# Designs tried in a protein design run: designed miniproteins, single chains, continued (4). Part 25

Each design is a single chain, and the fold is of that chain. pLDDT is the mean over its residues in the fold that is shown.

## One batch from the design tools (miniprotein)

Design m12844
Fold by ESMFold2-Fast:
Structure m12844 (fold): chain A 72 residues (1-72)
Amino acid sequence: SLKKRLADALEASDIEEALRLYAEIKGWSEEELEEVLEAYKKMKKGEPMPDEVRVRVQNLLVEIRQLALEAR
């Protein structure tokens, strides 16, 4: 299942794969996924970003972890 693959990606610390799987679960557009992936990559490198974008990515990571917990 997609939720099991999501849990496995998180356990492997593959956050980019977890974001891709979450986008598939939620039915995001390719544009929405690319925007989130770019924001996450900038956050990972410590690059400056607007607080609204940073908070959005942080909230998505919390949602992903909660959804993955349901698969266990």
Scores: mean pLDDT 82

Design m12845
Fold by ESMFold2-Fast:
Structure m12845 (fold): chain A 75 residues (1-75)
Amino acid sequence: DEIEKIAEKVSKELGIPEYAPLIAKGIREVVDNGGELNFTNIKNGLRKVFDRAGKPLDDETINKISEKALKLYKE
């Protein structure tokens, strides 16, 4: 699954490999809702999933994850 590969690479590059499943879920929520994989949609998907898991992230961290995920997806 391409989404899982992206989530694993992003989490490893940012030093948070334990967050790979939640990153993958956030990206999947964008796709499942018919959204385009752009920065805003990925950021919103990640925020919802991490908040729902009881692990809210600050804007800086969510922005870094979203930017790296988008870059890898566009490759």
Scores: mean pLDDT 83

Design m12846
Fold by ESMFold2-Fast:
Structure m12846 (fold): chain A 80 residues (1-80)
Amino acid sequence: SLLSFPLSRPLSEEEKAALREIVDTMIRTMGVPEEYRPVIVAGLLGEVPSSILPFVLSKALEPPRRWIELGERLIEEEGL
């Protein structure tokens, strides 16, 4: 099959909503294209199959090497 999304909901709905907003804001600040941000957020929340996440990340991260550099710096400063 193409894929099957697990409905795990590892976080409470309130925690999930807050985390989604925080992560999306950070990813937006790092310059990740909007088309890839929902999948990256879902991957970080454990809602996307591991097999698809590397493919999406390679597409999102490949062009803007600056995104990775900014992400590393933000992660170090924000303690992620």
Scores: mean pLDDT 59

Design m12847
Fold by ESMFold2-Fast:
Structure m12847 (fold): chain A 83 residues (1-83)
Amino acid sequence: SLKDELAERVRKAKTPEEILEIYREFLEKHAKDLSDEELSEVTKVVVKIAREKFPEEAMLIQMRILAETTDALIKLRQAKKKA
């Protein structure tokens, strides 16, 4: 599943910045195909792995992940209004 593939890629990341790059790429390719509930679930999975992997930066990386999800939701809503 897309969620499992994302989780595996995030687990292999060596830095918080790599997690954000992986997540941003995932959202760009797949966010339009996900429901709000599914998008929430992938956000929670990425946050959980990131916090476990980089506990010293946990709050900052969590906030940045949430910001990426928020931006994706805004873009999806704008696209639907223009269609």
Scores: mean pLDDT 83

Design m12848
Fold by ESMFold2-Fast:
Structure m12848 (fold): chain A 65 residues (1-65)
Amino acid sequence: GPEKEKLIEEGDKLGALGVILGEQGDPERGIALGKQGAELYEKAGDKEGAKKTLEAAVRAAERGK
């Protein structure tokens, strides 16, 4: 439904921002936003999307070191 689509869209936006901040050398904020995005994917019932969102944020944080 529209609620699920909105959660995924917001999760995508937070996940993307998390990746950007991680790559720019802000790993703490990047991972925090990645976790928030993953939580929205979980609320939407997308466990795989949640996992991938968190993994992408963690990888970006490691690249920004």
Scores: mean pLDDT 85

Design m12849
Fold by ESMFold2-Fast:
Structure m12849 (fold): chain A 100 residues (1-100)
Amino acid sequence: SNRLKLIEERVERLEAEIASDPTAPKELQDIVRELKKLVEEIKKDPNATQEDYDELLTAVGLVERALEYRKAGQDDLANQILELAKETVEELKKRIEERK
């Protein structure tokens, strides 16, 4: 899917950007690793739904926004958006796991 390829490219950009930041919090590193894993899980899942792609895209967008707030020195907003990203990731992980 062209959509999944674009999501994968966005996750790879996040991974590279976070890897280049020695001050990046562990939580940000962990969530990008989880997003990378979810991309691979969805790629291999013949039952992946439009909702899974939408939720993955939402989670990626939230992490991108958190990183932009962090760059702007708005750490409180970055942390709030990162918590929303974590919740979205956990809901998506649960839905994928329930289909195994």
Scores: mean pLDDT 85

Design m12850
Fold by ESMFold2-Fast:
Structure m12850 (fold): chain A 89 residues (1-89)
Amino acid sequence: SEKEKKAEELLKSEDPYIQVAGALALARLGKTEKAQKYAKEILEKFPDMDPEVKKAAELISQGKYVEALEVLRKANPEAVKLAIEIIRE
């Protein structure tokens, strides 16, 4: 899927906020197993990340996508916009 490829492109970012947005986009596309896997990888790759990024990634790993979206929206609305643009087609 082109949308899935775009979401996975966000996961290649060096910015953990953008990587978390990519994982959320995958979850919204129904790729929940991939979303949880990548969220766990983000937690391992960035041990000293911002508390908001860590909380959003932890929530995604637990399948709590709506709560993760709200955390990310408050911390980095531009990252959320990237995820929404992918989901919208």
Scores: mean pLDDT 83

Design m12851
Fold by ESMFold2-Fast:
Structure m12851 (fold): chain A 94 residues (1-94)
Amino acid sequence: MIEKTEIEHPRMGKMVLLHDKEANLATVAPTEEEALKLLEEAKEKGISGLLVDLGSARALLKDGKIEYLSEIGKDIPDLDEIVREYKELVEKLS
């Protein structure tokens, strides 16, 4: 079962979190449609952990490490902090 949570970030605004416990995968994106698309793509590629799409940036948080999947957004201020905040939210939903 995919669990949906709407979240509000002070800097990023309204975001959607989708959590698939069976796949050990969560995705965060500006819209539910984008979050679901990321979830499907991540499952196809065998990715697990937290995948965040901030529009101009994509980051994967896995095993306490942050991997930037898009270089065009890596200059977003405090991106690492934003990704860590979303990880804490996912851990509370587990």
Scores: mean pLDDT 68

Design m12852
Fold by ESMFold2-Fast:
Structure m12852 (fold): chain A 71 residues (1-71)
Amino acid sequence: VTVRRVALPVEVTDTSGKTAEEQEKLAEEARKRLEEEGVVGVQVTVSKSKKKEEPSKYGKLAVAGAREVAL
């Protein structure tokens, strides 16, 4: 069986105004969602707030991955 990886475009989501806990939940949900869709090599980058209970003035969630397609 021959398998090829097809890179997916990187999606960047603004997470400004979200706490570190909320950013971690978003990262976990995005990763889990992509893995359930069959995306492999999922990379999730999160800019966390400095404090757990304070919303971040600036935050970004970047998601990258690839799909494996059987040939």
Scores: mean pLDDT 65

Design m12853
Fold by ESMFold2-Fast:
Structure m12853 (fold): chain A 100 residues (1-100)
Amino acid sequence: MSPRERALELLEAGLRLIEEARELLKNNSPKVPQKVEEIAGLLRTLSDLLRGLGLDEEAARLEAVAQKLENVDLSDKEAVEKALEEAERTLRRALRLLEE
């Protein structure tokens, strides 16, 4: 798999994970922390892949959002929702750039 194909696959996976996290959050699921951690890890992996593709600005945006997710107050539902929304916007932006 090419680095670009892998990045596209992970971008699509990230969007699915965010949708799952929102559903879990809406239902006050105890699985929210695990899903947020999974999303943050995926964003860091994507950041590294995009940096390898020369997309340094987009990679930096993904890394910043991953850091926000890692440090979000998981007891604050509104803060988690805002962090997930920012993650979704950042992923959709990267997806558009890669699909061209």
Scores: mean pLDDT 86

Design m12854
Fold by ESMFold2-Fast:
Structure m12854 (fold): chain A 76 residues (1-76)
Amino acid sequence: MELPEVSEEELEVYDGVVASVEVDEEKGTATITIKLEDGREVSATIPASDAPLVKVGQKVKVLVAHGKLLAITAAE
């Protein structure tokens, strides 16, 4: 059986929609919750200064390796 040991070989790309954006001014960060097409939700933390660039309902692509979120890219 094939056992993947290289994390880059386990890269998965999911399409999702931004479900919520929570700005935490105390930390200077914003938490984005993304609903994936398979029905799961993932969250990522970005700088609060970048929060206005992300809108609820925006389509995004998320990059995952070994079940961990690596990157979020706008799909539009």
Scores: mean pLDDT 68

Design m12855
Fold by ESMFold2-Fast:
Structure m12855 (fold): chain A 97 residues (1-97)
Amino acid sequence: DPAREERIRLLEILRTADADALRAFLRERGYSDEQIDAILAQFEREVAALRATGLLDEVAALYDAAIAALRAGDFEAAEEHWVRALELIGEALVRAA
């Protein structure tokens, strides 16, 4: 499933906090330079907040769990792990402010 493999690839990039890999991923998918710069600025803010709050490793583990669930075909578990990661990112942004 190309959509599943693309989602896994995105989660692997997010897990490693690799801004250069994210830039390349978005360019390949036809995002404009302005859109890419805005997305990367937000991503860098999120990663900085996760590092400042000590939540980076917990969010990385949730992305790893989501990838494993997607590979197993458990889309419900993958969504639960993804939602929890987003909740922690939101908490980190509030705490870092």
Scores: mean pLDDT 87

Design m12856
Fold by ESMFold2-Fast:
Structure m12856 (fold): chain A 74 residues (1-74)
Amino acid sequence: GAALEAALRAGAEEALAQGLDATRVGTAASLATSGVPLPSFPAIQEAGRLGRAEGLSPQEVGRRAAEAALELGG
Protein backbone atom coordinates (compact mmCIF):
# COMPACT_ATOMS: atom_id res chain seq x y z
CA GLY A 1 0.00 0.00 0.00
CA ALA A 2 0.94 3.68 -0.10
CA ALA A 3 2.53 3.62 3.38
CA LEU A 4 4.86 0.73 2.44
CA GLU A 5 5.70 2.44 -0.88
CA ALA A 6 6.57 5.64 1.04
CA ALA A 7 8.74 3.66 3.50
CA LEU A 8 10.63 1.99 0.63
CA ARG A 9 11.06 5.34 -1.15
CA ALA A 10 12.49 6.86 2.06
CA GLY A 11 14.79 3.83 2.43
CA ALA A 12 15.91 4.18 -1.21
CA GLU A 13 16.66 7.90 -0.67
CA GLU A 14 18.72 7.01 2.42
CA ALA A 15 20.56 4.29 0.44
CA LEU A 16 21.39 6.84 -2.29
CA ALA A 17 22.64 9.27 0.38
CA GLN A 18 24.95 6.48 1.64
CA GLY A 19 26.36 5.90 -1.88
CA LEU A 20 24.60 2.70 -2.95
CA ASP A 21 24.38 2.24 -6.70
CA ALA A 22 21.47 3.47 -8.85
CA THR A 23 20.57 -0.05 -10.08
CA ARG A 24 19.81 -1.34 -6.57
CA VAL A 25 17.86 1.83 -5.75
CA GLY A 26 15.96 1.61 -9.05
CA THR A 27 15.04 -2.03 -8.38
CA ALA A 28 13.65 -1.17 -4.92
CA ALA A 29 11.64 1.74 -6.37
CA SER A 30 10.37 -0.49 -9.21
CA LEU A 31 9.19 -3.15 -6.72
CA ALA A 32 7.42 -0.45 -4.67
CA THR A 33 5.63 1.01 -7.74
CA SER A 34 4.88 -2.17 -9.77
CA GLY A 35 1.89 -3.12 -7.59
CA VAL A 36 3.60 -6.31 -6.43
CA PRO A 37 2.66 -6.95 -2.78
CA LEU A 38 6.08 -6.36 -1.19
CA PRO A 39 5.10 -8.00 2.15
CA SER A 40 4.73 -11.27 0.17
CA PHE A 41 8.49 -11.42 -0.47
CA PRO A 42 9.99 -13.74 2.20
CA ALA A 43 13.22 -11.75 2.61
CA ILE A 44 11.36 -8.46 3.15
CA GLN A 45 8.92 -10.11 5.58
CA GLU A 46 11.78 -11.71 7.53
CA ALA A 47 13.69 -8.39 7.78
CA GLY A 48 10.56 -6.70 9.17
CA ARG A 49 9.91 -9.57 11.60
CA LEU A 50 13.49 -9.50 12.95
CA GLY A 51 13.40 -5.71 13.34
CA ARG A 52 10.16 -5.90 15.34
CA ALA A 53 11.57 -8.76 17.46
CA GLU A 54 14.56 -6.50 18.29
CA GLY A 55 12.13 -3.73 19.39
CA LEU A 56 13.17 -1.33 16.63
CA SER A 57 11.12 1.76 15.72
CA PRO A 58 8.77 1.60 12.70
CA GLN A 59 11.25 3.78 10.76
CA GLU A 60 14.14 1.36 11.45
CA VAL A 61 11.91 -1.62 10.56
CA GLY A 62 11.09 0.15 7.26
CA ARG A 63 14.78 0.80 6.63
CA ARG A 64 15.68 -2.88 7.18
CA ALA A 65 12.83 -3.95 4.87
CA ALA A 66 14.17 -1.51 2.24
CA GLU A 67 17.69 -2.96 2.64
CA ALA A 68 16.24 -6.46 2.09
CA ALA A 69 14.40 -5.19 -1.03
CA LEU A 70 17.66 -3.72 -2.36
CA GLU A 71 19.40 -7.09 -1.83
CA LEU A 72 16.70 -8.75 -3.99
CA GLY A 73 17.64 -6.32 -6.80
CA GLY A 74 21.43 -6.80 -6.46
Scores: mean pLDDT 56

Design m12857
Fold by ESMFold2-Fast:
Structure m12857 (fold): chain A 94 residues (1-94)
Amino acid sequence: SLKEALQKGLETPPTEPDEVLVEKLKEALRNEDWETAMLILGQLAYKDALLRHYAEAVLAGEPGAAEALATYLQERYGIDEESAKKLLEMLEKI
């Protein structure tokens, strides 16, 4: 489910600007709507090569990939520490 949502996001071109996607991501994380959060993460990766690299590494099951992705989201997109910790737990299930 989460793996499929992230893959679908990476394959689906974004129709909304990044600012709108970031706000929707923050809302999905607050609501613990993990499938929507994974889909939006994949769509943000269309214009962010580092985010795409980390997302692909998570899908490949690479050690430390989930932590690297969560840290990057905090630094680049202003995701708060609490949301990032919860997201890390969900990414580790992929």
Scores: mean pLDDT 86

Design m12858
Fold by ESMFold2-Fast:
Structure m12858 (fold): chain A 120 residues (1-120)
Amino acid sequence: MVKLTESGGGTVAEGGSLRLEGKVSGDFEAVVVAGWFRVAPGQPAQPVAVVSGSGEAVFFSKSVEGRFSASYDAEKKTAYLDMKNLKKEDTAVYYKSVVAKGKDGRLVGATGEGVQVTVV
């Protein structure tokens, strides 16, 4: 079973920066993809970014493109979302998700419990 340990949320001023981290642990062979989605008050869940297990970014939503960067460090087993030039619209609960390959070749998913980001 794969687990995510999350950190890096909080309250930040508009124009500020935050880094969100998700450490992947448990019984797996390799991370295939790591991603982020957010849920803002009164809004549907929105995808934010996806990074491959090799560390290359695969996707950014238009609302965060050019402001956010995503990476995965396979040695540290940690996914990062670097958020810059934060806007009040970025206020949301941010969830990290991972798809990992088990030793049996099966794909297993895990999602963290969410981290509050508030832009004031």
Scores: mean pLDDT 82

Design m12859
Fold by ESMFold2-Fast:
Structure m12859 (fold): chain A 77 residues (1-77)
Amino acid sequence: GLDSLLAAAEEAGEPDLVRALRDLQEEMERNLKLASESSGDEKRRILRDMAQRYTGTLLRIIGEMIDRGLLHLVKPE
C-alpha cells in the first residue's frame, strides 16, 4: 500500500519520493470525494480518469524506487 511505500521513502531519506507519494494520496482523496458527489456517466469518468492517473503515477514512483535500490525497505503485507 501507499503507507508501506511512504515508510520506505522516509527511511531512505528521499524527500522527493515522500512528497510525490503524499501528493498522490491527496489527489486520490480529492478525486474520490468528487466521484462521491457525482452520478452516472460523470462519476464513471472521474473514477476511470483517477484510476489511470493514479496507476501511472504510482508505477512511475515504484520504478524510481527500484532504480534507487529501495525495494528492500518496503514492508511485506
Scores: mean pLDDT 82

Design m12860
Fold by ESMFold2-Fast:
Structure m12860 (fold): chain A 55 residues (1-55)
Amino acid sequence: AAAAQAAENQRLADLYRKGIEALEKHYPGLKAGDPELTDWAIERLKAAAARHEAA
């Protein structure tokens, strides 16, 4: 019953992880461990994911 929700959560988690990794790759000086930067990155990725889901 919760399989669809679990799959969606897994997809979002993977998307966030890939997004953070890509940011670290392009901006090596940008530490993914910074709470403020992490919050900003997650917010941006969440907005992009929502936009992609809606489209």
Scores: mean pLDDT 64

Design m12861
Fold by ESMFold2-Fast:
Structure m12861 (fold): chain A 67 residues (1-67)
Amino acid sequence: SDVETGNKQIKRFLESLQRKTAIGAVQLAVDDGDLQAAEEAVAEAEKFSKEVGEEVRKYLDELVSKK
C-alpha cells in the first residue's frame, strides 16, 4: 500500500538508530565492567522497541559468555 511505504521507511530508519545507540551503550558498559549500566541500556532499548531490546539482550549475553 502506497501510504504505508513512506511510514515503513521512517520506522526502519528510527529502529536502526535505536539499535545502534543501545548496542553501543551495552558494549561500552561491558568494556568498562559495569554490568548494571549494561542492563539499564537493555531496559531502555526494550522500552522503545521489544524487538530491539531482545536483540540487545542477546548481544549482551553473548559478550558476557565470550569474556
Scores: mean pLDDT 77

Design m12862
Fold by ESMFold2-Fast:
Order: structure tokens, then C-alpha cells, then sequence
Structure m12862 (fold): chain A 76 residues (1-76)
């Protein structure tokens, strides 16, 4: 995986979490980026976990917000 490909994947995951993309749409876009079915499922699981964390208690929300900020910094 190239750095550019990894950044596109991270950007897609952030967009999915922030804008509520469906699991199916995420899977299709990751497939277009050349990810395996296992890598697609791992990314989908990460998006689902992040969304659940944002709906959780204050501690879970804080952890997810920190992870999202780190991902945004990585994309710069």
C-alpha cells in the first residue's frame, strides 16, 4: 500500500464517519481503491466502532474524537 493509497483510505473512513456513508458504499469505494475483502471488512468495522463510540459515554466519545483528530493530522 502506498502512502497516497493509505491517505485515500483514511479520508474515506473519515468521510464515512462524519457524513454517515452506508456500509455498502464504503465497501464499494474501498474495493475501487484495490483493498481485499478482509481489508474492506476491517475498515467497515472501524467505522462502525467509531460511530458507536461517538454515541457512547463521555470517555468513549473523547477517545473517538482523539482518533479522528490524529487521522485528520495524518492527511495534512
Amino acid sequence: MTEEQEKEIVRLILDAIENGMSEEEIRERLAELGLSEEEQQAAINSVEAAKMGLEGDEEMKRKVEEMLEEAREYLK
Scores: mean pLDDT 78

Design m12863
Fold by ESMFold2-Fast:
Structure m12863 (fold): chain A 81 residues (1-81)
Amino acid sequence: SKLDELKEIARELIEIAKELGLPVGEFEKIEQTLESMPVELAARYLAAEARLLAEEAKKLGNEKSAQRVEELARRAEEIAA
């Protein structure tokens, strides 16, 4: 389901953020609220936070992580459409 896909996207974003030493609080909050809001709204919120994480990964010089986060953001954006 789209909800299960969003849960997997959120979990991978949390893992990447942890690996980069960046805050995970917003992703954990989104993961906790996924079932209590419309899926398209959750997807938009997750995509926006993922885009911010990609920018931080680029600032850290981690282009591989930035590319993976950008891919996850695109998948969330497709669910939000």
Scores: mean pLDDT 85

Design m12864
Fold by ESMFold2-Fast:
Structure m12864 (fold): chain A 81 residues (1-81)
Amino acid sequence: HMKHAVIEDASGAKGYNAAREALAAGADHITFVDDDISGGGLNAIRLALKKGAKVTVITKNPKSAERIKKEFPEVEVIDTS
């Protein structure tokens, strides 16, 4: 059965470290939730994809949604703005 992890602080070192821990625990689907996914949040997405996980991003920021769709076409993006 798929292990799904949700990370609500998806930016900076906290988001990245939470993604690392979830992946180490066997998560195969990670959902990132943040209004400004940049820097560490983008690195967390890269880490999850490198480990073969399915990635979903939920954001209220249309700029973050557009950026993620452009950089990571394989990522499911949910824009709640």
Scores: mean pLDDT 77

Design m12865
Fold by ESMFold2-Fast:
Structure m12865 (fold): chain A 75 residues (1-75)
Amino acid sequence: SNRDQAMQLLRQGGVLFNQGRYDDSVRLYQQAISLDPNMSTTWSQLSDSLRKLGRYDDSDQYRRQSYDLAGVPPG
């Protein structure tokens, strides 16, 4: 299913993030979102990767998307 493929990409992106390969992790997280945009965890991991790359505005936008999906109001 699209969700199973998205979950696999999320796991692969996490491995790349742990290796400091933030550009590669962003690419995999974006692919996961294209398959299943409703996974709050994917948006939060994308936000973390973008912050590591100094892309703060994009990071903040996708952090808010993660909070919206999780039912958490923006802080």
Scores: mean pLDDT 86

Design m12866
Fold by ESMFold2-Fast:
Structure m12866 (fold): chain A 89 residues (1-89)
Amino acid sequence: MEKRREELKEKLKELIRKYGRNNITLDQMAEELGISRSTVERLLKEIIDEENKRVQEILDKHKETARNLVEVAGISPDIAALLLEAFDK
């Protein structure tokens, strides 16, 4: 069910934030959440795809400023999106 899938994604995001992406294995995430390794891989891909889409939407909304932040200032797209979201308030 979609609700259960979203709850698992949120728990995965919390684990990654708590331990860091490079400090926790797929097997450890699977054990912590009580799901299969393959399910963890699928959920991680969906999380990354959704985050990349959100970042891209923010960059597209502020395309000229975003281009200057990324290409001229050398800021990563993720950080540029956060700055643009903060300045759009």
Scores: mean pLDDT 71

Design m12867
Fold by ESMFold2-Fast:
Structure m12867 (fold): chain A 78 residues (1-78)
Amino acid sequence: SHMDIQQAQQLIEQGQKARAAGDFEKAGELYEQAARLARDSDPTLAVRALLLASTSYAEAGDDEKAERLRAEALALAS
């Protein structure tokens, strides 16, 4: 689980680089992977990663994925 958190943080960093390059779809995919790894070990990090993925997919024009991931983040935060 500690290693999962470290991998999730690395994926978030990769997602930030992809987003800075304008590759919003790839950023969303990387943030989703981070959320999956963090979900059981660090739900707060998973919520943050899901919200980052939601924003990135919205920036890519994928509103359906963005809405789904935002709803998932809100459910996990409750």
Scores: mean pLDDT 90

Design m12868
Fold by ESMFold2-Fast:
Structure m12868 (fold): chain A 92 residues (1-92)
Amino acid sequence: MEEKLQELTEEFFRRLEERARREGIRDIERLFELGEELVEEEKAKESDPEVQRMIERAGALAVTALALRLIGDEIDEEIKKRQEEKRLKELL
């Protein structure tokens, strides 16, 4: 059970990251909307309620992981900009 949840989470994460990158999605709200679309698409392929519940959980985990990564990337970009400004002041 846990292995299947991990595989689905990793697959959703890859699909979500690829789509977000292609569409230039940087907004967390839009990322959650995309995650919901992927979850509904996969749920529509399954008739077992337990598998559908697992898909929902995998989707939620994948979206959360990618959202945290995007927040981290934004923080890193802001730090880099501030470091470049400081370096420019030292050269002037």
Scores: mean pLDDT 77

Design m12869
Fold by ESMFold2-Fast:
Structure m12869 (fold): chain A 69 residues (1-69)
Amino acid sequence: SLKEEIDAIRDQALAEAERLGFSPEVLEELKRALDHLAKTAIDKGLSVEQVKAAADQLLAWAREREARR
C-alpha cells in the first residue's frame, strides 16, 4: 500500500541518519520533517517517487544542519 511504502521510506531515511551519526537534536528535527512529509503525501496524493525524492532532500538538509552545529 502507499502508506506501507511511505513508512518504509521514512524508516530507511531515519536509519541512514542514525548510521551517519547525526545528533539527537538533528534526528528529532528530521523525524518531524519526515512525519510531515508522510502526512502531506497521503493528504495530497503524492507518488512514491515524489516522496522518495523529498525524503532524499530532507536527508541532505539534515546533513547540512548537522554540519552547521
Scores: mean pLDDT 83

Design m12870
Fold by ESMFold2-Fast:
Structure m12870 (fold): chain A 92 residues (1-92)
Amino acid sequence: MEATAEAALARAEALAAELEAKARAAGLSDEDVATLREAALEYGRLLARRIEMLAAGASEEEVDAALEAEYAANPALAELGARAEAVAEKLR
């Protein structure tokens, strides 16, 4: 896969589908399945944004600072990460 924003989103969608199938096979709830899917897609979105910013001429340091600031300003992202970790423990 090429290191493009579109390719990153496509890989995240494929990973989300794989995780959804695995979670359903393990007998997890629809809510837990949705949480894993949402977390995989959000990771892909952040990766795509990094690729877009680098392509626009931003430095790696500028990209890292911008994404850290976005993560800190959006508690819903931290909450999604915590929920996804809790769901992943059920697959252990």
Scores: mean pLDDT 78

Design m12871
Fold by ESMFold2-Fast:
Structure m12871 (fold): chain A 73 residues (1-73)
Amino acid sequence: MEKEREEAYERALRLVDEAAELLEAAGEPREAATLYTAGKIAVIGHLLDGDLEGALRFAEEALREARERAAAL
């Protein structure tokens, strides 16, 4: 279903963007840049494979790791 794909895509990309913003705020601009580029490519790869759950899990894990990094400061 295209709507389900679009919804998952938007959610996953928002989570990756939030993770990148947190890393930038935490003083980790290189890691933020990696998420912004390679991280988004990984999400797109999951969606091309039809793995909506994988795309969301990847994005959620990225956000969790960014929150852990920010909390360590």
Scores: mean pLDDT 79

Design m12872
Fold by ESMFold2-Fast:
Structure m12872 (fold): chain A 76 residues (1-76)
Amino acid sequence: DELLELLIRLAEEEGAVFESREELRQALLEGLEKVEALLAKVREAAAAGDPEGKAAVAKAPGLLAELQAALERVRA
């Protein structure tokens, strides 16, 4: 669960403390919003011809799917 681990680390770096599964789910939702915002910027860079942006866009669908699967597991 690399994406789940990443989101937890990001939340902890901002001083977040998880008291329950509900708080973890909230952190995952906030992480998803941040990933979607980054994806939009990367798409713009790829359209401008940035090779790194094009590579990131190719990987982004897989990362979003993994993040959504992590949310589903926390909810279950």
Scores: mean pLDDT 63

Design m12873
Fold by ESMFold2-Fast:
Structure m12873 (fold): chain A 88 residues (1-88)
Amino acid sequence: MTQEILDKASEVARELERARELIKEYLARGDRAAAQAVLDRLQAKVDAFEAEVNSLLPSLSEEDQKVANGVIETLRKYLAELEALYNS
């Protein structure tokens, strides 16, 4: 279960990293609408991941709950960095 959460988080993290370059490209050519669409899609994906993990929390050990919450925090922080990039 924890490994499945970590694997899924790694997929989301890879999408966030790919999106950083895509947002930069769209902003460089003045396409703010396309950059916003990328952010909206990733916001929805992080929200969906958090909801899925939260549904699993009651069945996890206290240690696994801490790992899961730490992963969510990390993805939220990464998403916030992309939002800051868009607003720069």
Scores: mean pLDDT 83

Design m12874
Fold by ESMFold2-Fast:
Structure m12874 (fold): chain A 59 residues (1-59)
Amino acid sequence: SETHQRILRLIGEILRVIGELFDLYQQIARDGPTAELQARIAELEARLAALMAELRSIP
């Protein structure tokens, strides 16, 4: 169904964002926090929140 396709796309995008966040946190663990890494994490957290809100909007 169209609903299933939308859910699959959103889940795929959410998983991708989580993977990017994981990589950035590993980088912080290795190299320490930088303003650039923290800014990128904030961007990805905002994107994750938007994707989760979109997923929650599906009946």
Scores: mean pLDDT 87

Design m12875
Fold by ESMFold2-Fast:
Structure m12875 (fold): chain A 55 residues (1-55)
Amino acid sequence: MHPYFQSLSPEQLQQLIATLEGERERLRASGDEEHAEQLDGLIGQLQELLRQKQS
């Protein structure tokens, strides 16, 4: 995971995750499943990071 993401606040991570989830849905709607899957992986990593920061 990029070191930059670990430096983000919980609030910044929540906003980033929401933005990326919207982009993932857009990619799936357009049939770009490969990029949507890559983005889904990143979203999962960021959600876990957020969980760790808020626990």
Scores: mean pLDDT 80

Design m12876
Fold by ESMFold2-Fast:
Structure m12876 (fold): chain A 87 residues (1-87)
Amino acid sequence: SLEEELEENLKRAAEVKKKNPKKWEEEKKAFENDKSLKPEEKEFYELQIKAVEAIINKDEKKAKEYFEKLLEFAKKLLEEEEKRKKE
């Protein structure tokens, strides 16, 4: 399911980023400097970064909050993509 895939991906990302904090900081800076991103794309990536950081910091309440927001965002993106494929 989408929920299981998203949760698994966030957990894996958090473990990888926790083991390599320098690379994680560089990735965040690259994202902040990416002027090609649309506002919706930027918001989605910011939520993903916040979710991963909450997991790393063991802030379960914030991790769940950002996860729920990401899940809602992902569902909206998938619905929009499906509409484009049917047109």
Scores: mean pLDDT 78

Design m12877
Fold by ESMFold2-Fast:
Structure m12877 (fold): chain A 94 residues (1-94)
Amino acid sequence: LVEKAEQAFQNRDWTTAVEYALEALKKDPKNERARELLGKALLPFLMDALIKSSDNGMLMTKLAERALEIKEKHPELSDKEAYGLAAYEILKEL
C-alpha cells in the first residue's frame, strides 16, 4: 500500500496517492512514511481549495467545519492533515 501510494505520488496522481496512504494508515497507524506521503499528496487539494475560496467565503467555512469533524473522529491528525483531508473531500464533492 505504501509503495502504491509512492508510485501514485510520483505520477502526480494525488487522488490515488491519498487513497492508498489512508488505507496504509488504517492497517498500520505507526507508518511514518504513509503519513508523510498523505501530507504531501494533500497539499495540491488544500491549495486548490484556498484558490477557489478566494471568491467564495462559504467554501472557507465548509473547509473549516469539515476539518473540525475530521479532527473529532481522528484526534491523532495534525491541523494541517485535517485541513488537507477536508479540502480533498470538498473538492471531490464539486
Scores: mean pLDDT 76

Design m12878
Fold by ESMFold2-Fast:
Structure m12878 (fold): chain A 86 residues (1-86)
Amino acid sequence: FLERLLKLAEEGEASKPAVAGEKLAEIYRAFGADELAELAREMGRAAENGASEAERAELVARGRELAEAAKATNERIAKAIEEEKA
């Protein structure tokens, strides 16, 4: 999930990591997932500016804590996309 989000931001957009992280954060905020939005922003910043081992460990720990919320939010996003297409 987190790896997929980072890959989508970096590979799909082919933008600077911080910009890609901001785009993902905007999507999460639109779905009321502020914690995931902040994580996306910090991951993008860390990828662009570099991060210490301690900062990377903190991001991973936060990702694990938010794993269930990320699944639920991604399901809501997918459902909204399907409803938009229908």
Scores: mean pLDDT 68

